# Ledger of designs, part 51: designed miniproteins, single chains, continued (3)

Each design is a single chain, and the fold is of that chain. pLDDT is the mean over its residues in the fold that is shown.

## One batch from the design tools (miniprotein)

Design m9761
Fold by ESMFold2-Fast:
Structure m9761 (fold): chain A 94 residues (1-94)
Amino acid sequence: SVTVSMSDITGAGPQTLTATLTSTGQKISAVQVTVKQGDEVTNAPVISAGQETVTASVSVDLTKDQDITVEATAFSAETGEFLPTASATAKHTV
């Protein structure tokens, strides 16, 4: 399984969000990260890892009063299959 966590969200405007993905018992060969803020969707490039824990950074323009959802889909290096999509949501409060 895959879990995702996100760094604290503070303020508004352009900034970099950091998401950490952890795979239980399987190495991640690639990961796609998507950041959703209301109706706005930002996709990060696919990241190749070869590790069970991967950190991804995404540049976004944060707005006030929007919940931020990070979705991550990882590809297993061991099984050659996509791992279930993991998500983390944090409310952006200013």
Scores: mean pLDDT 69

Design m9762
Fold by ESMFold2-Fast:
Structure m9762 (fold): chain A 80 residues (1-80)
Amino acid sequence: SIEELIRKLVQALFNHAPKEEILKVMEELAEATGDPEIRALVEQAKASTDPEVFLQLAAEILRRAAEKAGLDIEEIFASV
């Protein structure tokens, strides 16, 4: 589910997972949501060389995915 993928991405970020692992979950979220804006953010994340920019893109992907699924992202962050 989209919720499970969101939780997986939050856990990967919290655990400082490798960039390739985080990108894999982002790709799964883009596919699951079918949102072209999330896809565009994932492509930007792949091209990013700045860790701070990468984390900002990850946060925006999480926000948009949660919005598409009708989930409160703040509640998800509190439960990780």
Scores: mean pLDDT 82

Design m9763
Fold by ESMFold2-Fast:
Structure m9763 (fold): chain A 85 residues (1-85)
Amino acid sequence: TEKIIEEIKKATEEAKKEPTFDAALTTLILNVDKITETLSPEEARKLREATLEGLKVAQENIKKGASLDESLEEMEKVMIEKVKE
């Protein structure tokens, strides 16, 4: 639980280094895939589900004109809340 939250924060921080939303999403997905390899099947499923929900929120925020940083911050928030439940 705590380990997954820390990994989400690190993956989001790495994504923020990218210059475009598409590059940020690619970096996030690649890092999530690496993290899931270190987790149990149940924890990996939780992280994948959290990532899908977070991506949906980030895409909607970008579509509404939010900045890349704001969209990634909201995505991180959604992912963390999703893995807590």
Scores: mean pLDDT 81

Design m9764
Fold by ESMFold2-Fast:
Structure m9764 (fold): chain A 57 residues (1-57)
Amino acid sequence: AVGQTVTAVADYTATGPSQLALKEGEVATVLDISGDMLLITTADGAEGWVPKSVVKL
């Protein structure tokens, strides 16, 4: 859900300009949800879209 904390379950490399790279174990906050994609903000201040399959809600 929006405002929920999620944890990356796998490394993810950004494949597009609006996507965010993640490392396994990284924690982020959900800002928005669109289909199979989440807009997230990390503790480092990075923001971008990631597939729901690479994070645990």
Scores: mean pLDDT 78

Design m9765
Fold by ESMFold2-Fast:
Structure m9765 (fold): chain A 68 residues (1-68)
Amino acid sequence: SMSPVEHLKRLADIFRERLPSMTPGQQREALAGFTLVADEILAQTKDESERKQIEEIRREFEAFVEAT
């Protein structure tokens, strides 16, 4: 089974690949969806190092979307 950190990394990779072909509306939906998943995982994560990794992945993805 995939760890929560690996799950979020995989989602970020998939969205980065698809983002350039998306409309602005689809990009906003993708960012909103990604943020919801990240926040859901964070709410269930107690390990401090895993929480920091999830927050870093989320921050990196948000920056990528803003740059696109």
Scores: mean pLDDT 83

Design m9766
Fold by ESMFold2-Fast:
Structure m9766 (fold): chain A 103 residues (1-103)
Amino acid sequence: VAEYTDEDAQDLVDAFTAAAAAGTLDAVTQRAIDLIRGSAEKVAAVSSPEQAEEIRKLAEESIEALRKLADAVRAGDRKAALEYAKKFAEAQTALLRAIAAAL
């Protein structure tokens, strides 16, 4: 099973930092949230009730980590940003596993 690395977390923080510098952080964050939620709902709609509940839960965990990542980047807190990027990567890995199990 693929696991996210510290390098993947750094790349995500660097991408969000670049978006903040460009003035697009809010738009990028909202688009990512919409994509995660929309994709999860489409898979949940064709899954069993138990699988749908797990997929929705993991999507919301991913979204919460992503929001906290954006907040940390906006605050200039690179340590917190790396922590939330790692949590986001872990939640996304779990979500992808749940989606693969449902399909």
Scores: mean pLDDT 82

Design m9767
Fold by ESMFold2-Fast:
Structure m9767 (fold): chain A 95 residues (1-95)
Amino acid sequence: SEMERRREQLERLAAEIEELVERGAPEEEIDELLRRLGELAGIPKSLLDEILENLDLRERLAAVGLAAALALEGKSEEEIREELERALERYRATL
């Protein structure tokens, strides 16, 4: 099915991103795959651009992952933004 093919592509992109992060690849290379993952998952372009431009690498990795999961569940841009804000607040509180 289309959904199964998209899931397999998302899983491959996620694995490639983890490999790049582990080997200390340039942030530009990681960001290219994060953009592809976000686009494939259906993250709104405006939100994806904001994530990639305004957060540090660790926050970008977490934010794209969460936003992708929520987009796949059919959440609206507003709902995704609210969940990201809450997640970032929780993450920053544990530092």
Scores: mean pLDDT 84

Design m9768
Fold by ESMFold2-Fast:
Structure m9768 (fold): chain A 61 residues (1-61)
Amino acid sequence: MEAEKKARDAIRKELAENPTTSIEKLVEIAQKAGLDEERARRLSMEVSTEVHKKLAKEKLA
């Protein structure tokens, strides 16, 4: 659970600084935070999708 939170925070920070970062790069960041490859991949795709959807919606505000 703590590793997952650390990975989420790291992925969100990376996407805030570089929104064009590849999924492979996000997976490596999550693995460095303590997640295995499968969990890192799922989390990276989930957070990336969520961030992109939020940015599209916030643009309307």
Scores: mean pLDDT 76

Design m9769
Fold by ESMFold2-Fast:
Structure m9769 (fold): chain A 99 residues (1-99)
Amino acid sequence: KKEELALKLAEIIHYLDQHAHDPRFEDARFRVVEILRKALEKDPELVKLVNSYLKKHGIKPFLSDKYIADKPLTKPLREVTPEQIPELLAEIEKYLDSL
């Protein structure tokens, strides 16, 4: 489940990076930052998994290029649609709030 959440977050970050100038995603960008802050406090492994997916796709990892999981990545990044982003972010937020 944690790897699936990290994958979803990495997919969202990848989409937002490709749409950096789209004002429709200002809320999503803010929520991603808050998720990462909460995850650093509550579940640092989630951040390491996200960074591993980002690094594999040429996106700069958060904090450091060395702040990555030691486990091999088993799943490719999927395409996300804009309509899925709020729901996926809510799922990740709910996970962190449950910790």
Scores: mean pLDDT 78

Design m9770
Fold by ESMFold2-Fast:
Structure m9770 (fold): chain A 86 residues (1-86)
Amino acid sequence: MSKEELIKKAKEYVEQALKDPENLREYSLKATKYLAEAADPSFDKERLLEIAEKGTPEQIVALTYDLAKMVDKEIAELAREVLKKL
């Protein structure tokens, strides 16, 4: 998958988190997986697994925001809006 396709997928999931706050943890986690691959393909996948299994919604959305800042400013702004819904 190209970096552009990864960014597009991440944006779609962050937008879904905004539209469906009840499921924002699951959508933000999916966005985080695409953003991590787009930002750094060598990103620690074990850390992603630990956050997926034990992470709070706040921790997952914060990671989505931090990764988005490195990849795409528009997605970072959307992730910031998701943080406000927590």
Scores: mean pLDDT 80

Design m9771
Fold by ESMFold2-Fast:
Structure m9771 (fold): chain A 83 residues (1-83)
Amino acid sequence: ATVPEEVFEAEVYLALGEIYLAIADIMEKHGVPLDEVIEAYRKAIELFEKALELAKDNPVLRQEAEESIKYTKAKLEELEKKK
């Protein structure tokens, strides 16, 4: 099977996105300033979008990245509405 090297990078970026999503959730629960929480969620989205770009034709990685982007964007929209 022909899988580009970018697939390994996609997995790394997906994992990094999940880490930033977890950090953002912890920050929100501990009352970190809203702007810093928003920036953490934005960083998670950026990482998931990079993972999606690098996933190419891998349907499992693409689906995981797309679902993570959707979930994180929904959280970001709710936080932006609180301003």
Scores: mean pLDDT 81

Design m9772
Fold by ESMFold2-Fast:
Structure m9772 (fold): chain A 80 residues (1-80)
Amino acid sequence: MSDEQIQQMKDLAQQAVEAEKQGDYQKAADLYLQLASLLTDDGSKADVLRNAAKALEKDGKLEEAKKLEEQAKKLEERSK
């Protein structure tokens, strides 16, 4: 990946963590989903999708969280 893409991924991860600290779980989930879209490695993508799912669970969006958990599990099983 380019240096610009690596920096963007770091910025998204940091912003997602800050959103969680502020209790803005929807924003945190959206930022994690953006980060996941930039990742090409299935394992790393699965980890980020699980972070998004946890944020959605805290926001009370259990059905959306379950869908992301299923996607993450599927990617992780494909990765190794």
Scores: mean pLDDT 82

Design m9773
Fold by ESMFold2-Fast:
Structure m9773 (fold): chain A 71 residues (1-71)
Amino acid sequence: SSAQLQQQSLAVQIANQSIKVAETGTLEDAKATARQLAQQAVADGLLTPAQGQALIDAVTRVAEDVYARRQ
């Protein structure tokens, strides 16, 4: 469905923004970026609260791995 495709596209966009922050900034800022963008998507009705939390958890794990590779 178009809604499912939009959700997938949104998840990729949120992940990419958090990863960019993890590459050059702090891990705390990368996690905050993922949380803010996912929470905004939930507020906009694009994701359910459960989908938003799952996305935060998944993106946070990737951001932690990216940040660890810098050390």
Scores: mean pLDDT 84

Design m9774
Fold by ESMFold2-Fast:
Structure m9774 (fold): chain A 58 residues (1-58)
Amino acid sequence: SKEVKEFEEKVGKAAYEGGGKAAADVLESYGFKVSEDAKTDPAALARDAARAREELLK
């Protein structure tokens, strides 16, 4: 969906420009809960982003 594409583009841009903290802020702006380790661990961030993407597909 268009919403999923926009979400992925925003998360990717934030991660590139501001790192895990900026990407986590994007996830939180969509109303998703972010784990504490997602701000420092790229694998944890990827896990939380994948979960958020699945919720947007519903």
Scores: mean pLDDT 80

Design m9775
Fold by ESMFold2-Fast:
Structure m9775 (fold): chain A 81 residues (1-81)
Amino acid sequence: SAAELEALAAAVQAGSPEAAVRLLEQAAEQSRAVYEATGDPAYLKAAEVAREAAERVRAGEMSPQDALREVSAAVEAAAAA
């Protein structure tokens, strides 16, 4: 849900990059669960974006803020589809 994503976003801003990776993985699992329930491929894409963002944060290639922005954009695209 949007409220759950907002809570994860707040935790990312308050936490370490390691905490951000964990929360992004949780967001990916939630998006995949929505895809399994609805069959909407936009949520599968959102799950992939969240997983990739987690990997990039772990590698030091992306800030927690940029990862949050990218995941939010993917979720917005899924909600609009």
Scores: mean pLDDT 75

Design m9776
Fold by ESMFold2-Fast:
Structure m9776 (fold): chain A 76 residues (1-76)
Amino acid sequence: SLGLQLAEAVSDGDDERAQQLLDELTSLGAGSEGQRLYDSSRRARDAAERGDGEELQRSSEELQQSYRSLQQTVSS
């Protein structure tokens, strides 16, 4: 799935791959959902690097919500 690939690219710090996946999501009409997933993935990564368990939990919930929203957009 594109959403999983985007989250993985952000986790790996692969900015080129993340941008390519965002462009693909935009072409499918899911650009705003893709951007939200990207932002949530970055926050989760940053929280994990800081050892901020509360922010990591919050960001993980946002990431799950963003992923579900994206799946709804691209599967209809």
Scores: mean pLDDT 78

Design m9777
Fold by ESMFold2-Fast:
Structure m9777 (fold): chain A 73 residues (1-73)
Amino acid sequence: SEKKREEVLAKLSKEELAGMVAAIQKYEEMKAQGREPTEEELEAAYQEGVEAARRGTAPSTEELKEALRAYSE
């Protein structure tokens, strides 16, 4: 449900939000190239997102939440 999704998003830190968005984007990118991403590749993408948030180079918290909402549809 939308309410449950919003409750989950509210509990996530900016680092976790950025990591999740980066991992999903990597999954979609690799699927578009006709290949299945490995768990290691998705973990690497997640960590890159986390580090971007720590450096202040990630999108805003609201932009990250909107991206995750879009991927949930």
Scores: mean pLDDT 81

Design m9778
Fold by ESMFold2-Fast:
Structure m9778 (fold): chain A 70 residues (1-70)
Amino acid sequence: SVEEEIEKLKKELEELDKQMRTAGAQYDAAVAAGASPEEIRELVLDYAGLTLQYINKLMKLRELERKLKE
């Protein structure tokens, strides 16, 4: 059902939010520790990838919520 898919997406978004917070904290710690540009780049790319996944799932959630109201 649409409702079941919405609940699944909400749980996936919560998990991605946790992963993004962890990645952000790792980035902050690496910058503070003076990590190499290569290490900083990898952390930025990881965070960007998680952000893209989050946006894609959020867009899908909003689409399903709109359909549920019809």
Scores: mean pLDDT 87

Design m9779
Fold by ESMFold2-Fast:
Structure m9779 (fold): chain A 63 residues (1-63)
Amino acid sequence: TEAAREAEAAKAAAVALYAQDPEKGRRMLRYGQEIENKSAKGQGLIEGLQEAQAADEAARAAA
């Protein structure tokens, strides 16, 4: 569906953004959590940012 494609695209973009600028990614995640996201794009963005943060924390714990 369109919504699923938008969510996946937003998620991928969010992961890439977090990798390039983790500080900006964290700020966007906090902002997104403060507002109610009804859109698939908004939900994908938040999910992508959360996934990137969890992966970063796991990598640091494993190192």
Scores: mean pLDDT 73

Design m9780
Fold by ESMFold2-Fast:
Structure m9780 (fold): chain A 97 residues (1-97)
Amino acid sequence: DDELIDELARLALETVRRILETERRHPDDPELQDRLIRELLEEALRRAEKHGERAVILLAAGVGQLLRAVARGEEPTLEDAREGILNALRALEERER
């Protein structure tokens, strides 16, 4: 479902961008960063849950791919999110065979 993949990729990118903004706004408060980041991730997971358990796994894969790009000093992109989601989708389909 291309529409679901696009929605999850956009949600993953939005979530990671909000995480990066939280870190920029609160650089000297790691406890506040951790709490706000946890709340952002919980919100994103709840939004994905409306599409079922598979959507939650796909969102997590998209977020993970974006965070790996950030760790390398790269700008997170929608293409990175889609790549993470599609790789996870292929792995899930392979395990169901």
Scores: mean pLDDT 85

Design m9781
Fold by ESMFold2-Fast:
Structure m9781 (fold): chain A 90 residues (1-90)
Amino acid sequence: ILDIAKKSLEKLKKAVDGELSDEEGIKAQFILNQAINEAERLGDKETLIEILKGQVELYKYVVEKTTDEESIKRAQEAAEKLEKKIKELE
């Protein structure tokens, strides 16, 4: 689960850089969501926390790499929500 999630996060990071097609980005997001759902289903908090921390890093990367104000705002909001969820799980 964690290895699959990390690979999907790396693909999504490449999509932010414009190195992947929209189709590949959508597929990576789907796989990431499946990994999150499985970690939650199994009650594997350690794996879930690691995946969510990876998502926070991805959103921070979006903020660093984009100049689009709306995208920056959405990424910051998403990162804040994930950081709050991580603290509640810890």
Scores: mean pLDDT 77

Design m9782
Fold by ESMFold2-Fast:
Structure m9782 (fold): chain A 65 residues (1-65)
Amino acid sequence: ERQRRYANILAEAARLGADQREALRTPVTADMEDEASVKAFLDAVMAALTPEQRERARALYEEAR
């Protein structure tokens, strides 16, 4: 569940430009096992994603169930 969502987000991040990847550095270094840290990470990733990448992430999330 958490791993799948995280994997989808990281897959999008792997296709991000250098600037977007840099924006993820701080949340990525947080303890992602903690719910608050996961939320902060997701917020940062969603902010770094373009509208098109967010649509892809949503589609992947739905497809993955």
Scores: mean pLDDT 58

Design m9783
Fold by ESMFold2-Fast:
Structure m9783 (fold): chain A 125 residues (1-125)
Amino acid sequence: SLDEDIERLNRVIDWFVENGLLTPEEAEIVREILENNPEFVRNVMELLRRLAAKDYSGIFSLIYNILKSLGVNASIEEILTFAGFASVEELLRRFEDESEEAKTALKFLHLLLHHIDEVLEIMEL
């Protein structure tokens, strides 16, 4: 269910805060996005489930849909940058004109991909 998926993502957020990867303020923004943006949650969970299954088909389409759910109109270069080929600092620089909410969600997604093994273990996927 959506509520179970939000609970799984909240466990990952707690782990990111505990490990200094997200501030408490950034974590609050992400939690609000999870509660208010079901399309973001569904696309993020589908992405994580495919990565758990080592099914890489449609990954760029899922990343595009995640960005679109945040109101971000991303180029293919930005999608490739976002797919874990850039640092958090480079990612935030490329998306500097986006809202603080969108930038925080992008940081969260980057952290999910960079820490995928720990994320999948925490979520039991």
Scores: mean pLDDT 83

Design m9784
Fold by ESMFold2-Fast:
Structure m9784 (fold): chain A 76 residues (1-76)
Amino acid sequence: STSTLVFEVTVENDAQLARLARAVAEVPGVLRVFVEPLGEHTYRVTVVTPASKAAEVEKQIQKVIKEVQASPVVPL
């Protein structure tokens, strides 16, 4: 069986969103990732994970989101 986890994230730009989506997809136990725009800089990230791993995956994704948001992408 699977569990669905939902996160609302704010990003500075499309490059940070791409980095976030990649980092989330690389978390062990993530089976599927869906990204949906909610506003200009706000996105809904939906993650499908094995039910047995849901709590561990949620904790790891929260850490990844915080790390990506703490490292803003500077336009070149």
Scores: mean pLDDT 82

Design m9785
Fold by ESMFold2-Fast:
Structure m9785 (fold): chain A 84 residues (1-84)
Amino acid sequence: AVPELPPKLKELLKQALEGKVPEGYGLGDPLVQKFLRLISEGKSQREIAEELKVSVGTVSQLIRTLLGLTGAKSKEELAEILNE
């Protein structure tokens, strides 16, 4: 199980995702948690896109947003942060 994220970080990630994911995908906690879990599992952008039923471009934008919020330099470093 992924450790519970600090509430402030969870809120910032939710706000970032709501601005980058098309309306209609239900931008609630389940989608946010699924996205973060897929990143922590080391899934490729294509695999994440298939699981979330979004475009690869959308996943790429979400990853760039998370890199900016966390200061991580790569998707792999982001996965390490999420696995702490």
Scores: mean pLDDT 65

Design m9786
Fold by ESMFold2-Fast:
Structure m9786 (fold): chain A 70 residues (1-70)
Amino acid sequence: SSLEQQQQEQQRLQRSAEYAALASEVMKKVLSKYPNLNPEQHNLLSEAAAEAARTKNIEEAVKKFLEKVE
């Protein structure tokens, strides 16, 4: 049971790491081009990062974010 629990937790951590990596990539791409976002735009960026992690489509999430701030 403890080994089964460790395997499940390892899979969960791997998915969380993948999620964080995708979210980080969105943040990096947007902030490198637009470093002076206001707080409202930062909230929209966080939503776009979450969307990219969910869909695994960074470019589409960035595009949707830019459509809201341009």
Scores: mean pLDDT 77

Design m9787
Fold by ESMFold2-Fast:
Structure m9787 (fold): chain A 79 residues (1-79)
Amino acid sequence: SKELFEIVLKLIDEFVKKEKLKSLTEEKRRELAERITEVSLQNSSLTPEDIVEPLNLSEEDKKKVIEFLLRLPELIQKL
């Protein structure tokens, strides 16, 4: 849904600013938000690694984004 996408994108933008993730460009942040939204709506068995790998991030940024994805359900509940 559009609302879920916007919430997820906002959380990604806040995380990127806090952690200063240089390889996660505006385009990649939108792609990540789209992938997360699709996985959530389709009950997909994709792992955080499967979601992040196509974004071609640096190894350091990839690790941080995977950690973010593992915490994302908790972050959404706090809204």
Scores: mean pLDDT 81

Design m9788
Fold by ESMFold2-Fast:
Structure m9788 (fold): chain A 94 residues (1-94)
Amino acid sequence: MDEHLDEALQALGDMTGAGIEGLRAGDLEGGVRKIEEIGKKGIERLKELGAPQELIDALEEATKEIIEAVRNGASVEELKRLTQRHASRLTEIA
């Protein structure tokens, strides 16, 4: 498995889970805080692994868009579609 892609997809999945939990609980600010923490750690790990800048930038963009979706009160289905699009983008880059 591509270690860079695996790390990026793991971070994306964890951010998605945090967003869904926040939306279901009605704790959008708590969800956003967890997404920010997960995204930062994922980006730091990709940098440690020497991942391509394009992959790092794509994870950064995914983090931003997931935060915006949660803050705007997106449905769980909309958040899942958004994260599926970002997963496809990360896979294309890797």
Scores: mean pLDDT 86

Design m9789
Fold by ESMFold2-Fast:
Structure m9789 (fold): chain A 64 residues (1-64)
Amino acid sequence: SALEEALRALEPAVQAEKDEARAKRAAWYLGQAREALANGDPATAAEYLNRAKALLGLGGEVRV
């Protein structure tokens, strides 16, 4: 799915983040997105992915 693809694409961006505090927060958002997807809540997953993208300075919007 587009959400799973976005989540996979964001993992290396989190690892490349030089600000440790931002990297940890972005990783937490990705964790919340994974839990939301596992619970069948794609809207919440998209929200957390968009928060991670914004925190990492990345463009584009993840939608359901």
Scores: mean pLDDT 80

Design m9790
Fold by ESMFold2-Fast:
Structure m9790 (fold): chain A 86 residues (1-86)
Amino acid sequence: MVERVAALSAAEQAEALALIRATVPLIAAAARQELTEEELDPAQREALKAAVEAALRLQLAEAGGALTLSPELRAGLEALRAALRA
């Protein structure tokens, strides 16, 4: 079992935020235009997977006390979860 996540470096946090920011507009555009997951490019699908993994890492780091989520990161995570449901 993963005991505790290490405190994320500034570079790791920036990478996670960039992945989330890159995928949220794609999913939001898909929802607005009623694009299906099947219509996403392979690169967009890989970016989505990477963003979900990054979101999980951020949540685990916060839960373990290694990271405090910024309002922007929290909003990004909520938008990602809402968009994935659509």
Scores: mean pLDDT 66

Design m9791
Fold by ESMFold2-Fast:
Structure m9791 (fold): chain A 107 residues (1-107)
Amino acid sequence: GVLTDEQIDELVKNYEEILKSDNPLLKSLAVGALIAKGKFKKEDLPYVDDIGILYALFSKGGFLPALKFLLENPEVVVSNYTKQLIENVTAEKLPVKTVPPRPLPPL
């Protein structure tokens, strides 16, 4: 189920402690919570991934803050699948970068 406002606020409150852990899922969710609450800072950019973005988009009240984040942060890198999914759902063209396709072996 969707996390409650209280659970999202707890992730935001404990963000600094979560970043010190080696749990990549908790870090992704914590960054997603910051995006959903509009508390994201440019220094948090290295911790942004597909999971955090999707979590922010599908969090209660997080859709518009997350879409605004993606429109305002073209330096964000996501998978091509995640970008296409969001563009198809929102009908918005996202300025964010995608992971480049693996180069073909030289002929």
Scores: mean pLDDT 73

Design m9792
Fold by ESMFold2-Fast:
Structure m9792 (fold): chain A 101 residues (1-101)
Amino acid sequence: MMTSENPEERAAFEQEVMSGMMLIMSGVALVTSRILESKGDTAGAKAARRAAELAREVSKESVETQKKVMPLLIRAATLSPTDPEKSEKLIEEARKVKEEM
């Protein structure tokens, strides 16, 4: 293993870090989904679960794709308990961004 001395190794490391952050966000959304389900918020739980699943899929994409999708998924996860309809629209938008990249 070399110290990150060339741009390719640095890019690979940045990809790893971004993918890790996306997986952490997926985990948080899954926990949120379970909490909402336990409170009887079926719509919020479903939206949070969908955000988590898409985050896990996007974690395997390029850094450019992850940077475009991440703010949409953060907003979707945050809105899932208060506005599940807007949350689901943001998840659909994020999925389109992933498919277009």
Scores: mean pLDDT 82

Design m9793
Fold by ESMFold2-Fast:
Structure m9793 (fold): chain A 67 residues (1-67)
Amino acid sequence: SEGLAAGQAAARAALEAALAVFRAAGADNPVAEYELGETTGKAVLRAGDLEVVVEVDLAKGTASVVV
């Protein structure tokens, strides 16, 4: 349960960071595409020509954001 909570917190922080990128660009409604792996999740968010990738590793409780 502790590891799950850490993974959820990391995923939320990464999503908030990704949405902040779109907000700074004046885009508040990105389109999301999801890809679910065995222990990983990936979301590709797009608005116009702006793309942000959020990757979550649920086993490690980590998340990354790539612009």
Scores: mean pLDDT 76

Design m9794
Fold by ESMFold2-Fast:
Structure m9794 (fold): chain A 79 residues (1-79)
Amino acid sequence: MEEEVLKLTDQALQAVKQGDVDTALRLASQALQLLDSMPNPDPKVLGKAAEAVAKVAEALGDESGAEANRLEAERAYKE
């Protein structure tokens, strides 16, 4: 489970770097769905997924969404 989430987040970040925002959004959404199905996700995995969502939001020009997800990642990493 956690390995699959990390794989999806890495692929989403690569898609952002390549300018494929639609693919990045889909991959980030799949990672979040897997995390939501887990009763006790690793905070580091949750934080990495939030970082990927923040970068997708930045690529879309959604600065408020990017900021919110950056704060979520920071919160997850501090736990």
Scores: mean pLDDT 77

Design m9795
Fold by ESMFold2-Fast:
Structure m9795 (fold): chain A 77 residues (1-77)
Amino acid sequence: PLEPLIEKAKQLIKEGLELIKNKEDIEKGEKLVEEGAELLRKIAELLRPQDPERAKELEEIVEEAKKEKEEILKKLS
């Protein structure tokens, strides 16, 4: 069952982005976003042969998270 891992990865991304946005812990926030994104990317790779549409949706979440992180960091730097 990949669903609990997908939810965990999404939660890591959400928590990471909040830490960066609030300037509470930028280093930890970046790490959490990267860990969540990497987990989603690996799940998408595993899922792609069986469910390419869902795999694409997970890859899009990773791209959105990366863009949001970069935009927040630009404002904070």
Scores: mean pLDDT 84

